# Designs tried in a protein design run: designed miniproteins, single chains, continued (4). Part 74

Each design is a single chain, and the fold is of that chain. pLDDT is the mean over its residues in the fold that is shown.

## One batch from the design tools (miniprotein)

Design m14573
Fold by ESMFold2-Fast:
Structure m14573 (fold): chain A 69 residues (1-69)
Amino acid sequence: GDVEEEIRKGLLNVAKVYPEVREELEKLKELPLEEIPQALDELASKLTGGKRVALLALRKEVEELLAQA
């Protein structure tokens, strides 16, 4: 559905800006949608700087998208 597409776009956008987390984000695409926010938070906890901020922002966006579904 559109929610799934929007979540995948968010993951792709972060991976485009921060290629170093691309492999981790590709693994997140294999998870049930409901597990993605926690997985993003766990990944962000291992990182610092702009990539951490980007992953936490994406986590909030995914939570908002899932609330609409």
Scores: mean pLDDT 83

Design m14574
Fold by ESMFold2-Fast:
Structure m14574 (fold): chain A 78 residues (1-78)
Amino acid sequence: SLAEELLEEAVRKGLLSEEEREEALRYAKTQDPDVALALASLLLAGVSLERAKAAADAIGQLSPEGRRIAAEMALKEA
């Protein structure tokens, strides 16, 4: 998925450890695809795993359209 590709890129850039990537992937697999994409995009933008998860949880509370828009916005900033 695109989220998985972004997580791999975050590891390559030294923004995320292998252990943090595994944790992020486990979280992403339990979430809506737009929430997963937002998480991966935030991590690629240099946001810590803890803060990125908190932001992703907040995005998950939005409508489906709101989640899609939030994911698109996060991806543009990555």
Scores: mean pLDDT 86

Design m14575
Fold by ESMFold2-Fast:
Structure m14575 (fold): chain A 62 residues (1-62)
Amino acid sequence: SSEDQQIIDMAKLLLTLNLPDEVKEAIRLMLEKGNIDSLRSFLSLYYRGKYSLAIKVAKENV
Protein backbone atom coordinates (compact mmCIF):
# COMPACT_ATOMS: atom_id res chain seq x y z
CA SER A 1 0.00 0.00 0.00
CA SER A 2 1.01 3.67 -0.32
CA GLU A 3 1.17 3.93 3.49
CA ASP A 4 3.54 0.94 3.70
CA GLN A 5 5.69 2.49 0.96
CA GLN A 6 5.91 5.75 2.93
CA ILE A 7 7.19 3.83 5.98
CA ILE A 8 9.78 2.03 3.82
CA ASP A 9 10.89 5.34 2.25
CA MET A 10 11.27 6.98 5.68
CA ALA A 11 13.35 4.03 6.92
CA LYS A 12 15.58 4.17 3.82
CA LEU A 13 16.06 7.91 4.31
CA LEU A 14 17.33 7.29 7.86
CA LEU A 15 19.92 4.85 6.46
CA THR A 16 21.45 7.75 4.43
CA LEU A 17 22.00 9.86 7.58
CA ASN A 18 24.96 9.88 9.98
CA LEU A 19 23.32 7.70 12.66
CA PRO A 20 24.76 5.19 15.20
CA ASP A 21 25.47 1.72 13.76
CA GLU A 22 22.95 0.10 16.14
CA VAL A 23 20.14 2.28 14.72
CA LYS A 24 21.07 1.48 11.11
CA GLU A 25 21.37 -2.23 11.93
CA ALA A 26 17.86 -2.29 13.44
CA ILE A 27 16.41 -0.51 10.38
CA ARG A 28 18.19 -2.82 7.90
CA LEU A 29 17.01 -5.93 9.77
CA MET A 30 13.37 -4.79 9.74
CA LEU A 31 13.57 -3.89 6.03
CA GLU A 32 15.15 -7.26 5.14
CA LYS A 33 12.40 -9.14 6.99
CA GLY A 34 9.59 -6.95 5.60
CA ASN A 35 8.30 -6.13 9.09
CA ILE A 36 6.36 -2.98 8.18
CA ASP A 37 4.47 -2.82 11.50
CA SER A 38 7.78 -3.05 13.39
CA LEU A 39 9.24 -0.32 11.16
CA ARG A 40 6.22 1.90 11.86
CA SER A 41 6.61 1.39 15.63
CA PHE A 42 10.37 1.99 15.40
CA LEU A 43 9.94 5.24 13.44
CA SER A 44 7.31 6.51 15.89
CA LEU A 45 9.59 5.89 18.88
CA TYR A 46 12.71 7.15 17.08
CA TYR A 47 11.15 10.49 16.08
CA ARG A 48 10.09 10.97 19.71
CA GLY A 49 13.75 10.61 20.73
CA LYS A 50 13.23 7.21 22.42
CA TYR A 51 16.18 5.58 20.67
CA SER A 52 16.98 2.74 23.12
CA LEU A 53 13.32 1.71 23.35
CA ALA A 54 12.92 1.89 19.55
CA ILE A 55 15.91 -0.45 19.01
CA LYS A 56 14.76 -2.86 21.75
CA VAL A 57 11.21 -3.10 20.34
CA ALA A 58 12.58 -3.62 16.80
CA LYS A 59 14.87 -6.47 17.91
CA GLU A 60 12.03 -8.16 19.86
CA ASN A 61 10.00 -8.38 16.61
CA VAL A 62 12.69 -10.32 14.69
Scores: mean pLDDT 81

Design m14576
Fold by ESMFold2-Fast:
Structure m14576 (fold): chain A 100 residues (1-100)
Amino acid sequence: SLEELLEELEKLREELEEIVERLRKDPNDQAAVERLKELYGRYAELLSRYRPEQAEYYARGRERFLAQLDTASPEEQLLMAEILLQEVEEEIEKLREELE
């Protein structure tokens, strides 16, 4: 349900906020970078489940994100985490409007 998607995205937002904070405090936190990869995978899987017609788009987005993250500087990795957090927050707001 859309309500279940909203709950999962809200949990994802909280986890991303923690990862952003970790990377701001320690840019060399490779455990945080690995967790960021897992969180993007979860985000892509959630969107694919609720928008199956866009599954290929989300799969390619995940592959591009992972490849970029592996070659990114610590500053770029933090920026990527912040951008993903913003995207998740925007998706949550959109879903809340649909649910009233």
Scores: mean pLDDT 86

Design m14577
Fold by ESMFold2-Fast:
Structure m14577 (fold): chain A 79 residues (1-79)
Amino acid sequence: MELIVGFKTETEEQAKKLEKELKEWAKKYGGKKIEVEGNRVTAVFEIKGTPEDAVKLIKEYAELADKVGAKVVGALIIE
């Protein structure tokens, strides 16, 4: 199962801060790709758990985004 999450920040500095936080999460959850373009961050993870684990990760991402002043703009789960 693969999780793709998109974030938008107000500034490029906030996007870089979010990228750093997400890289720590990537080590825990088998992160495939984290891409930053201006004030947008896209993260791709391989989840080896259940759909419930994916929902929990999305919630944790929303909390991380809120902490750095970002918004979650999309989340997609691919089985």
Scores: mean pLDDT 73

Design m14578
Fold by ESMFold2-Fast:
Structure m14578 (fold): chain A 98 residues (1-98)
Amino acid sequence: NLAKEYKEKAESLAPLEVLREIVRLLLEGRYEDAFDLFAKHTTSPESAKNLLKAIDYYIKSLLLESGLADEEEADKAARFETPEHVQLVREALELEEK
């Protein structure tokens, strides 16, 4: 199960609670708060790279687990490049929180 694999990869790099909060803040347009939380959990360029990877893995795990996206769609949606991608991630996070 790809969703489980991505979730395990995310958890190996950062606490899920931190990942969920960062994604929530980004979805709310609270970019400064999201950046502050990111910075609080990074002490080196390596830890920053790991947290960025963890965020990507977490978003992909949400989309795949929700059934709202396949692997290709999840990769595109995780980039947050369109309002449709942002909405898809928002719906996936809401389903995970239930």
Scores: mean pLDDT 82

Design m14579
Fold by ESMFold2-Fast:
Structure m14579 (fold): chain A 79 residues (1-79)
Amino acid sequence: SAAEAALRAQQQALRDAADAQVARLLKESEEEGKKMGEEVYKKTGDKKAGELAEEAVLEMGRAQAERLRAQADAQIAAL
């Protein structure tokens, strides 16, 4: 039906928007992580401390991405 087609289009638009936001967040997290790792290494002289700082930023980015996908899934389920 036309109503089912419209609903599926709304669901797809929400998925596409979430995927685009996730891609941007992950890219920004990679860039920010590298900068943070370099700054920590510069301040401490500890390469491992820099690597851990970078990984912490990447983990935060992944957690935000999971929350965005979960929110999109909840909105789709509520339709």
Scores: mean pLDDT 89

Design m14580
Fold by ESMFold2-Fast:
Structure m14580 (fold): chain A 66 residues (1-66)
Amino acid sequence: GLNEEAALKVKEEGNKLFSQRKYDEAFKVYTEFLKEYKKQFPNEEPPPYILELESEAIKALIAASD
């Protein structure tokens, strides 16, 4: 499911891709999870672990654009 444990695994995978300078792939991993979360919980206030993934996605996007 789209829970905190799944979000942590997505963060670990994205961070691994980021450390390999695969910024586009890291961004994709974060954003695909975030899109699915928003579709499943469109009216829910995002928990801290989702806000953290959004921050990581922005960092990857900036790195990919540099």
Scores: mean pLDDT 82

Design m14581
Fold by ESMFold2-Fast:
Structure m14581 (fold): chain A 82 residues (1-82)
Amino acid sequence: SLLEELEGLIEQAREVLEEYKKDPDNVITLTVLGILLGALDFQIRLAEEKMEEFSPEERERLEELIEEARRLKKEALELIKK
């Protein structure tokens, strides 16, 4: 499901971000993080487009996941910028 896909991507991106924090010189980790942030952008857009197709309960969960993904992206971009 879209909820499961978004939740899984958030978990993966968070794990890779923690790896990046421990070794910011690792170009492979940085590359993977960039790919996951791009995938999160795509899934957020898809979720926003399909929001009306979900039940009220699913929409609440989806909005929570979108906000979590946005916060994660902001944290990652600020760390990469530093």
Scores: mean pLDDT 84

Design m14582
Fold by ESMFold2-Fast:
Structure m14582 (fold): chain A 68 residues (1-68)
Amino acid sequence: SAQEVLDLIEQYLSRLPRMSVPEARALVTHLRRLVEEVTGVPVPDVTLNSLGEAREELLRLRELVKEY
C-alpha cells in the first residue's frame, strides 16, 4: 500500500547517514519499483553517487507517493 511505502521511505531516511553508497543505491532501486507499483507513475533509474543524492531521491519518491 502507499502507506507501507511511505513508512519504508521514512525508515530509510532515518538510516541513510549510517549506510554505504552501494547499500543506499540498492534500497533506492527497490523503492523506485514499489513507488511505480503504488502510483502507476514510471520512475527512471538514475545513478546515485552519494548519500546526499540518495536522500534527495528518497524525498522525491516520498512526494510522489503523497501526491498519489
Scores: mean pLDDT 85

Design m14583
Fold by ESMFold2-Fast:
Structure m14583 (fold): chain A 85 residues (1-85)
Amino acid sequence: SAWNNLGLAFLAQKKYDEAVEAYSEALKLDPSFLNAARGLAIALSESGKVDLAQEIGKLFKELDPEGTGTFTPEQKKKIAEAISS
């Protein structure tokens, strides 16, 4: 994903707010992209932008308690909507 690669680039540059935005867009497009979810958690812990991480983390726990990264189209839409807010 271009967004995930952009997030990785920003994270490497310590541009944590920009990394959060890029990883959020990657997850909005594919919520099963666990690498983007991990990158988002790191960026948010560094930037203090924890509200979005908490909401996303709660949804992932509710929709994927086993941590498989497998979601239905409806679940993907719900995650994308939460990231957008």
Scores: mean pLDDT 72

Design m14584
Fold by ESMFold2-Fast:
Structure m14584 (fold): chain A 71 residues (1-71)
Amino acid sequence: SKEIETLKREIERFLEESKGMPEEVQREVERLAREAERIIEEEGDSDEAIDKVSLLLERMAGLLEEARAAQ
């Protein structure tokens, strides 16, 4: 679905942004991205899957914002 495609693009964007961050932050963002991709693979474009992935993206965004503030 279009929603899943948008979420996948956001995952890619956050993974790219994490490359400039400390290794610990990169690892956490990668873990969350892996979990999000797993949900998409297992549950597809269900409303529940979209909600779960959206929450993971919010956590990734928060980690990146916190890391930027610490630098």
Scores: mean pLDDT 83

Design m14585
Fold by ESMFold2-Fast:
Structure m14585 (fold): chain A 66 residues (1-66)
Amino acid sequence: MGEVDEEKIREAARVAVESSRNEAALEQLIAYYKKELRKAAKDEEEAERLVKTFEEALQRILEEMR
């Protein structure tokens, strides 16, 4: 598999929002993707950067959709 990059993180955020049926489902998907990003990271610093990028992407997508 390729390296985890910001484009893939933003895509994961979009998929989470689009796939969620309600707020509870969205929260579960967010938790899942954060866990997967942490697993994909090489170290704690990378994990923190990936999670932050994902959270920032989620916030922007949610604002753009509303």
Scores: mean pLDDT 74

Design m14586
Fold by ESMFold2-Fast:
Structure m14586 (fold): chain A 83 residues (1-83)
Amino acid sequence: SEAEKQVEVILELLSDIARLLKRPDATKEDIINVLKKYRPKLTPEQQKIIDEMIEAIKNNDYQKFYDYLSKLFELARKYRKER
């Protein structure tokens, strides 16, 4: 149940980010707000990844942001297969 809950939170986060990225009017502040919304629902290790993503967006380091987003996606994919 804990693993299922963790997969759900990560997939919801990724879904919200994907929806924002499809919007031509989406701002960096919109992305940061979504990351902050999900942060308290994540593990301390994942919260570190979120903090790094927020910092990357603030510094316009989109390559670093997408690298961390890819890591979250891989974690969700692995957990789905292990369920």
Scores: mean pLDDT 78

Design m14587
Fold by ESMFold2-Fast:
Structure m14587 (fold): chain A 100 residues (1-100)
Amino acid sequence: SQTDQIKDVIIQSLDQVKTIMQQTSQTMSSSDQQQMQSLLQTVDQQTGQIQSSTDSNQQISIYDQTINQVLVFFGRMNQDDSVTQVITINTDTQSQIDSI
């Protein structure tokens, strides 16, 4: 269904974002890595909420909130390359959702 397609696109996009977060954490200080681990746990919790949701609008809303949190975090940590990668994933994700 279209609802299942939107959900799958969002989950795949968050998996890509988590990969970027994990790769970025390898270049960070121990203190910043701890903050990243806390954010990864938040992303995992939000992903779980998306997986359990049957409402596409709710799934998209949680996704948008999650992406914004990740972008704000990378911006604060001066991770410009990671910001660009997440924006690219989000742009592609929004285009895929709009096509469904």
Scores: mean pLDDT 90

Design m14588
Fold by ESMFold2-Fast:
Structure m14588 (fold): chain A 57 residues (1-57)
Amino acid sequence: SKAERGARLLRESADAMEATGRALLEDPNATPLQRLLGELLLKTGEYFREKARELEA
């Protein structure tokens, strides 16, 4: 269904955001701005996972 496709896309996007965010936060050479971006990506990924769950409920 369209909802199932949307939920899958949101989870795939969340996975990518979490991977990138984690990599930025684990990089010892990351600038303060890059660390802020990493935190933002992790929070956005978390939100996308929540929305994916809601779509399939």
Scores: mean pLDDT 88

Design m14589
Fold by ESMFold2-Fast:
Structure m14589 (fold): chain A 61 residues (1-61)
Amino acid sequence: MMSPEEAAEYAERGGAAALAAGAEEESKRFADMSIEAHNGGDPKKAMEAGEAAAKAAGRPA
């Protein structure tokens, strides 16, 4: 299980990767999740962002 900090960083990386691939909407979604996790300090939101990033990066198929 990821720490809140790791989850937020992972979501940000996912957003950057999606943007590089030309998926603007997906990158915006990940960026918003990362920002909320960092600014709010909410562990639940951080974990949610991490899981979304993990699915996109680890198991997209």
Scores: mean pLDDT 62

Design m14590
Fold by ESMFold2-Fast:
Structure m14590 (fold): chain A 100 residues (1-100)
Amino acid sequence: SMEELRKQAEEAAREAVKAAIEGKDYDTNVDRLARLIVEHPEARDAAMEGIRKAAEEAYKKNPELTPEELNDIVSDVVTKMDEAAERYRKEREELEKKLA
């Protein structure tokens, strides 16, 4: 299950970066990734690795994509992921307080 969680996190991260580069909406991918990381903090490293690998592949395959543009896209994906993760963490804390 840990190996499956890491693969799921890496795949979701890759899809988010790819969608962002293609100018598509990637909020659903970021939301899914954030939920996974909040539920399984150990999946965060796999998510970051997925982002890194997707960025490297995009840079190699798209010679017109500048390093600066790619960094902006990656930063946006990471920022949205962190913001979503913080919201879910607070939601879980509030739910725990209501159930206690």
Scores: mean pLDDT 81

Design m14591
Fold by ESMFold2-Fast:
Structure m14591 (fold): chain A 89 residues (1-89)
Amino acid sequence: SEEERLRRLEALADELYEQGLEAEKAGDYETAALSYGAAASLYESLVRQGRREMAEKAAESYRKAAEAYKKLGKDEQAAYFYKKADSLE
């Protein structure tokens, strides 16, 4: 069903976000950036599918990805993801 599909997407996004948190705690900012970015894209997809309450999670996940890119010295990548977060707030 559509509801089951959307719940599976949310569960996957939550798992990716948690992987990002674990990578960040380990100082693995490359994995953190990729995991948070992937989670953000899935949360944003859920927003487009009518789950508007996911907008805050999408924005937070993009911001977390941007912060991880900043830690890597990748300022252009960080700026891009900050703009994506701002577009959802």
Scores: mean pLDDT 90

Design m14592
Fold by ESMFold2-Fast:
Structure m14592 (fold): chain A 62 residues (1-62)
Amino acid sequence: HHMEERQRELDERLAQARKEVTELMNKAGEAFKKDKEKGLEIVSKANEFARQARAELARLAR
C-alpha cells in the first residue's frame, strides 16, 4: 500500500519533532532558572508542537 511509504515519511518527521521538543525542553529548563515566565512559554510551545505532530499523524492514518 502506498500509505506505508507516507507513514515512513511521517515517522521520520516525528523523530525530528521529538528531537526538537527535547531541545526546547532543555532550553526551558535553563530558562526556568533565570525566568519562570519564559520557561513556561517554551514548555507551552513544545507541547503545542508535539500536539500538532500527533494531529498530522492522525490525519495520515485516517
Scores: mean pLDDT 74

Design m14593
Fold by ESMFold2-Fast:
Structure m14593 (fold): chain A 78 residues (1-78)
Amino acid sequence: SPEEDFVIEAMKKVAKDYPEYKDFLDTVEQLLRRGELPLVVAMGAVVDVGEKAEKEGKLSEDTKKMIDEIKKLRDKLE
């Protein structure tokens, strides 16, 4: 779905900014693509890693905007 594609793109950008979480985010992407993980859970995972990257000064401004958009989308689903 467009929402899943957007979350996956955000995961790739967060993994670029915060490479120590790349393997974790790659696993989340694989599970999401296979329908083995709910979209809301994948959103939570990418937001949590993105916020850690932001606190460490590693998150790019473009990626932060994507994380903020995912937070808004998640709030509408829950």
Scores: mean pLDDT 86

Design m14594
Fold by ESMFold2-Fast:
Structure m14594 (fold): chain A 65 residues (1-65)
Amino acid sequence: MKKTLAEYLAEKYKDLPPEVRQKIIDYLEKLFGKDPRTITVEEALKYFGSEEKLDEFIEKIAKEV
């Protein structure tokens, strides 16, 4: 199965509180215009250019909550 952004967050960022992960999901939904549970990591990497850029974005949002 294709790994979704929601699964990526749950695996790589499991140390973040669930409320923070939900906020990141909300921001990603707004950014991509669709549910991050349906957005694949491959699609996100095409948008951000790299996993490092995706991680920078997630970390920045996490600091807001």
Scores: mean pLDDT 78

Design m14595
Fold by ESMFold2-Fast:
Structure m14595 (fold): chain A 65 residues (1-65)
Amino acid sequence: MEKEREETLKNLEEAWLQAGGVGVEVKDGKVYIYLGKDTPSNLLMAMAAVVEAELLGYEGEIYRL
């Protein structure tokens, strides 16, 4: 489980950064997905990232910087 979580979080971060996102942070059992100011097409990707985080047992949240 822990190894799978790390792999999935790494894949999420890579995909998020490739899509023009700002970053991913894990804190207190929550996964924070950060949006940049110029990320209009990333809403669908952000939704997918939140769902993926929830599947790993984290609470997923999206924050715009």
Scores: mean pLDDT 66

Design m14596
Fold by ESMFold2-Fast:
Structure m14596 (fold): chain A 81 residues (1-81)
Amino acid sequence: SLEDQVQNLVAAASKVLDEESLKKFTETLKKVLEYVKQGKYEEAIKELEEAKKWFEETEKDKSKLNTAILYLDLVKHEIKS
């Protein structure tokens, strides 16, 4: 399920991202799950895209940035499937 994927991705991200980035990642995925529960799929996708922009502007470590973007894109793919 999307909820299981989100839990697994947050756990994986916690091993890579610093505290600020992990908080942003976790809060974003929580909002995405709430939008999906409401059938607001376009809003869920927009929330993921805005989070990607935040990471691109804030995360200076390329490896951590690439990991965050990949995980957000995996969630986006699951919503569209």
Scores: mean pLDDT 87

Design m14597
Fold by ESMFold2-Fast:
Structure m14597 (fold): chain A 68 residues (1-68)
Amino acid sequence: SSEREELINKGLTALVVGLESGDERAVALGRELLRKAGVDDAAIERAIALLKQGRGKEAYEVALAGAG
């Protein structure tokens, strides 16, 4: 759904901001938004690992798959 994709995009954006700036609250918000989108914790951790590697497209694909 469009609502799920919007939550995933917002969650990943918050994670990118938090990881790059060391903002633990932004990282927590990103995790919460991904959980709200139905992404499981394993997929959230995989997405974070991919974001840390600069692999944003793959992070989105993992989050989207983890929400189904």
Scores: mean pLDDT 88

Design m14598
Fold by ESMFold2-Fast:
Structure m14598 (fold): chain A 93 residues (1-93)
Amino acid sequence: DPLVELLEALSRVKQAADRLIELITDPEVREKVRELVNALIDALMRGDVETARKHLAELQKLLDESNLTPEQRKAFDELVAAAERAIEALERL
């Protein structure tokens, strides 16, 4: 059921995003991550796949520049996986 898959995927995106934000200790990086995550979730909720992919790319660039710990990298990878699942579910609607 594509709608059920979408709702579950969106829930996983929110959970992964919250975990990533909690793990970022640098206040400036944390605020930028929070802004990009909020924009990503908003795009996904609106069904805007192109904008969601753009914000994922912006997050990847910011975090690559931030020398992530292995735990932070794992949290980001979980966020990307959850967002890709949400995009797949949107494309099946």
Scores: mean pLDDT 83

Design m14599
Fold by ESMFold2-Fast:
Structure m14599 (fold): chain A 100 residues (1-100)
Amino acid sequence: SALEALQESLASVLRQAIDFMREQQAPQEWIDEMEQLLAQVESGTLTPEQLAQVAERAGEIMRQVYEWLKSRNASPLELARATVMLGGVDFVLRGVRRLL
């Protein structure tokens, strides 16, 4: 289903984001919260409302990561990588909103 495909896409983006956050040595609290969101996505089929909530929170964390990287004078490449991950989360959120 479209919902299952969006959930799989979100799980993939969250896994990539966690690896990126670890590589960048982002605050452990953000990594832990992102891991909890990934566990929720992997625990079973979410409703559109639940998937939207997870995508919204993941987007908030990734915006915090982007601003944190920017404040630390991260390279244009690192900022671009964060932007791509944000775009992946936003893609899922827009897709879920079409199902509501």
Scores: mean pLDDT 90

Design m14600
Fold by ESMFold2-Fast:
Structure m14600 (fold): chain A 114 residues (1-114)
Amino acid sequence: EASRVLLLAGIAGGIARLPIGIERAQGRLTPEQLARLDAAYQAGYAAGRARARADPARLLAWAEELFERASRVTLEAIRAFEEGRLPEYWEALEELAYIAGESDGLVDVVLEQM
């Protein structure tokens, strides 16, 4: 069902980009960090589109996987930040940027099929 895929993938992308949006709003991202997050998002977007096109029969299962992965990595990022583990925190933000890209790529392919 397209509506369920769109909802789950949309929520996954929203969860994934929220920590990045907070850092951006606080002006704490260096130009190098912004470039790395954008590169991760673009790579995720390309991968998301390619995967959605290659295996349209698994879109719902993959949207559920993206939702679970976005939630898990967000909790990992929060824990790393609270514990002062900045390298792990920034690695988690790059993974979240990639997940946001994958989610948007999936959504765009599904919308193109409507």
Scores: mean pLDDT 87

Design m14601
Fold by ESMFold2-Fast:
Structure m14601 (fold): chain A 82 residues (1-82)
Amino acid sequence: SAAELEHLLAAAREILERDLPRLREAVEEGLLSEAEYERISAAAERLRAALEAYERGEAAPEDVLAALRALLETLAALAAER
C-alpha cells in the first residue's frame, strides 16, 4: 500500500540521519575499516540522492527502494566477509 511505502521511505531517512553517523564512530573505534566505511558511504549517498530526487518529484519511489536495497546488500555482504 501507499502507506507501507511511505513508512519504508521514512525508515530510509532515519537510516541516513541516525544510523550512518554511528558507523563513523565504529571506524574511529577500530570496529570497521576505512574501506568498509567507503563502500557503505557510497551506497548511502546513492540512497540520499535518490530520496532527495523523489522528494522533488524527479524520481519514482522504486528508485529509492532500489538504492535502499543496494545499501542493505552492501551491509549484508560486509557482514558475510567477517
Scores: mean pLDDT 80

Design m14602
Fold by ESMFold2-Fast:
Structure m14602 (fold): chain A 85 residues (1-85)
Amino acid sequence: MEKEKLLKEIEELEKRLDELYERIKTIKDEEAKQKIMDKLNEAQAYLLKARVAINQGDLEKAKEYIKKAKELIEEAEKLIKEAEK
């Protein structure tokens, strides 16, 4: 049950990442785009680590990685909104 909930959360965050990667394609400020890209890439790495942790049975570690990925995605969303001005 807990494993299934964590996998669903990872899938939802992966969809958010895909949407943000599409949105950054329209950003003309290369410096802002790079900062956003770095945060999205780091979030993607944490989601991959979360999947590995789930496969190893370390649900506590998976929750930690999911939390870090979510925080990075939220930070990237704020930067995208600022760059779209």
Scores: mean pLDDT 85

Design m14603
Fold by ESMFold2-Fast:
Structure m14603 (fold): chain A 75 residues (1-75)
Amino acid sequence: SPLVERVKELLRRRLELEQQLKALHDAGVAADSPEVQALLAQLRALVAEIGALLAQLSDEEREEVEEFTAELLAS
């Protein structure tokens, strides 16, 4: 499904943005810095798009995304 593939792409991008934010935090970059604020704005927009797409998925497509999310977060 094109919707499932788009959600998977956005979930990978969300993880990348979260990792970038963590790296900046660990480096002592201020939360109000332009760099952190830009990444937070991107993350908010991305989360909103993911939510909108998830609402359009069938039960089978939701299960596929749930399985992918579990695999993506597994160590």
Scores: mean pLDDT 87

Design m14604
Fold by ESMFold2-Fast:
Structure m14604 (fold): chain A 56 residues (1-56)
Amino acid sequence: SMEEAVALAREVARRWKALGLGPSPEREQGLRTYLQSRGFSEEDAQAAVKAFLETL
Protein backbone atom coordinates (compact mmCIF):
# COMPACT_ATOMS: atom_id res chain seq x y z
CA SER A 1 0.00 0.00 0.00
CA MET A 2 1.01 3.64 -0.30
CA GLU A 3 1.27 3.89 3.50
CA GLU A 4 3.68 0.91 3.62
CA ALA A 5 5.81 2.34 0.79
CA VAL A 6 5.95 5.77 2.46
CA ALA A 7 6.83 4.25 5.87
CA LEU A 8 9.66 2.22 4.32
CA ALA A 9 10.99 5.27 2.44
CA ARG A 10 10.96 7.40 5.61
CA GLU A 11 12.89 4.69 7.48
CA VAL A 12 15.52 4.65 4.68
CA ALA A 13 15.70 8.47 4.78
CA ARG A 14 16.25 8.52 8.57
CA ARG A 15 19.11 6.02 8.26
CA TRP A 16 20.70 8.06 5.45
CA LYS A 17 20.39 11.26 7.50
CA ALA A 18 21.98 9.55 10.53
CA LEU A 19 24.91 8.55 8.28
CA GLY A 20 25.29 12.13 7.01
CA LEU A 21 24.18 11.21 3.48
CA GLY A 22 22.31 13.78 1.39
CA PRO A 23 19.92 13.23 -1.52
CA SER A 24 21.38 11.64 -4.66
CA PRO A 25 19.65 10.97 -8.01
CA GLU A 26 21.18 7.46 -8.09
CA ARG A 27 19.90 6.63 -4.58
CA GLU A 28 16.43 8.06 -5.38
CA GLN A 29 16.23 5.95 -8.54
CA GLY A 30 17.47 2.90 -6.60
CA LEU A 31 14.74 3.40 -3.97
CA ARG A 32 12.05 3.77 -6.66
CA THR A 33 13.23 0.62 -8.47
CA TYR A 34 13.46 -1.31 -5.19
CA LEU A 35 9.90 -0.36 -4.18
CA GLN A 36 8.53 -1.30 -7.61
CA SER A 37 10.38 -4.66 -7.45
CA ARG A 38 8.65 -5.26 -4.07
CA GLY A 39 5.27 -4.94 -5.82
CA PHE A 40 4.45 -1.30 -5.06
CA SER A 41 2.76 0.61 -7.89
CA GLU A 42 4.45 3.53 -9.67
CA GLU A 43 2.00 5.85 -7.83
CA ASP A 44 2.93 4.40 -4.41
CA ALA A 45 6.65 4.47 -5.25
CA GLN A 46 6.43 8.11 -6.38
CA ALA A 47 4.64 9.11 -3.14
CA ALA A 48 7.29 7.23 -1.14
CA VAL A 49 10.15 9.02 -2.94
CA LYS A 50 8.48 12.38 -2.19
CA ALA A 51 8.19 11.46 1.51
CA PHE A 52 11.83 10.29 1.45
CA LEU A 53 13.01 13.68 0.15
CA GLU A 54 10.84 15.57 2.68
CA THR A 55 12.37 13.49 5.53
CA LEU A 56 15.97 14.29 4.50
Scores: mean pLDDT 78

Design m14605
Fold by ESMFold2-Fast:
Structure m14605 (fold): chain A 59 residues (1-59)
Amino acid sequence: NCDDILDEIAFQRKHGLKPETVLRVIGQSVFALPDNITVEDLSKYSGCPVEDIQRALES
């Protein structure tokens, strides 16, 4: 669910994890993606728009 992924990104960012770290952790743990994952890659596998993922990472 896209909302669950966006909420998890925002939660990890509030707890002091850097955007690159949050992107990597979610990509690896939820979708088994490599550590060089991009926002576009996470968008493809999660169904979340790139803009929504970037906004959550910048929170």
Scores: mean pLDDT 80

Design m14606
Fold by ESMFold2-Fast:
Structure m14606 (fold): chain A 85 residues (1-85)
Amino acid sequence: MKFTAALLDKEGVILDKEVIEAKNKKEAALKAIKKFKVKYAVVINKDGKAELYDENGNLIKEFDKIEEALEYARKLAEKFVLLTE
């Protein structure tokens, strides 16, 4: 599977962007977190729902809306990765 990974700051500014190849969302989150040296990744599903992963690849929380996931991530960290499938 291919994911577009965007490194975001707390204001939602895109600082960097890369394509990540992974077997699943958990592997994509782990690769992106390691690549950008952040602690959290938000994965956007094709159905418009979102999932938040930590640096150990644990699913922390699921969100019905992308905006809710982004607000949650901004409260946890100065920078995080946004992944789109």
Scores: mean pLDDT 87

Design m14607
Fold by ESMFold2-Fast:
Structure m14607 (fold): chain A 100 residues (1-100)
Amino acid sequence: MREEAIRLLRETGEKLSKLANEAEKKGDFDTAVLYSLGIIAVAIAINDLEKGADVLEVLEWTARVLEKMAEQARSLGDTEGAKLLEESAQRYRELAEKVK
C-alpha cells in the first residue's frame, strides 16, 4: 500500500504540473500558483511516506488538500482542473478504504 500511495502521489504531481503549465500559458497567474502549491504538498506527502509516516493519515490528508484545491480552482474559473482534482481526491479516498 505505501508503494501504491507513492505512485498515486507521483501521478498527481504530474497532473498538477500540466495544469500549472496550462494556466501559466493562459496568463492565469492565480490558478498557476494554486497548482504549484499542490505540487509542493504532493512532494511533502511523498517524503513523509518514504520516512515511514502513516499511510492512511497521508492519504486522507492528501484527499482533503485536493478537495479544497478543487473548490479554489472552481472559484478561479478552472472547472476542468477542478474536476480532475475531484477525481484524484476520490482515488485517494478509495485507496484509504483499502488500507483500513
Scores: mean pLDDT 88

Design m14608
Fold by ESMFold2-Fast:
Structure m14608 (fold): chain A 100 residues (1-100)
Amino acid sequence: SLEREIYAAILEIAGAVLLVAASHEKDPQLAEEYRRAAEELHGLADSIVAGDVDAARKHLKEVQEELDRAAQLSTPEEAEFLNRLKESVEKIADEALALV
């Protein structure tokens, strides 16, 4: 489905943004959480394209957990952004999986 491919592309872009953030991050633990979240966003996107609901839900849970850990290590402004990103990822994943 073109719509599922578009949702997957949006999730891939979110992952790419987190990899850029990781490359500029001085806290190695926070940088690692950004890289892990990006890897799980890639897995979520692939699962959505494949129509694998179980795999997508597992990757979504990992994204949520990694973004929560990143928020705990972040400034208040960055934590607010990460929490909004988490909410957006959840909504995009739910819309994409409704098409399966």
Scores: mean pLDDT 89

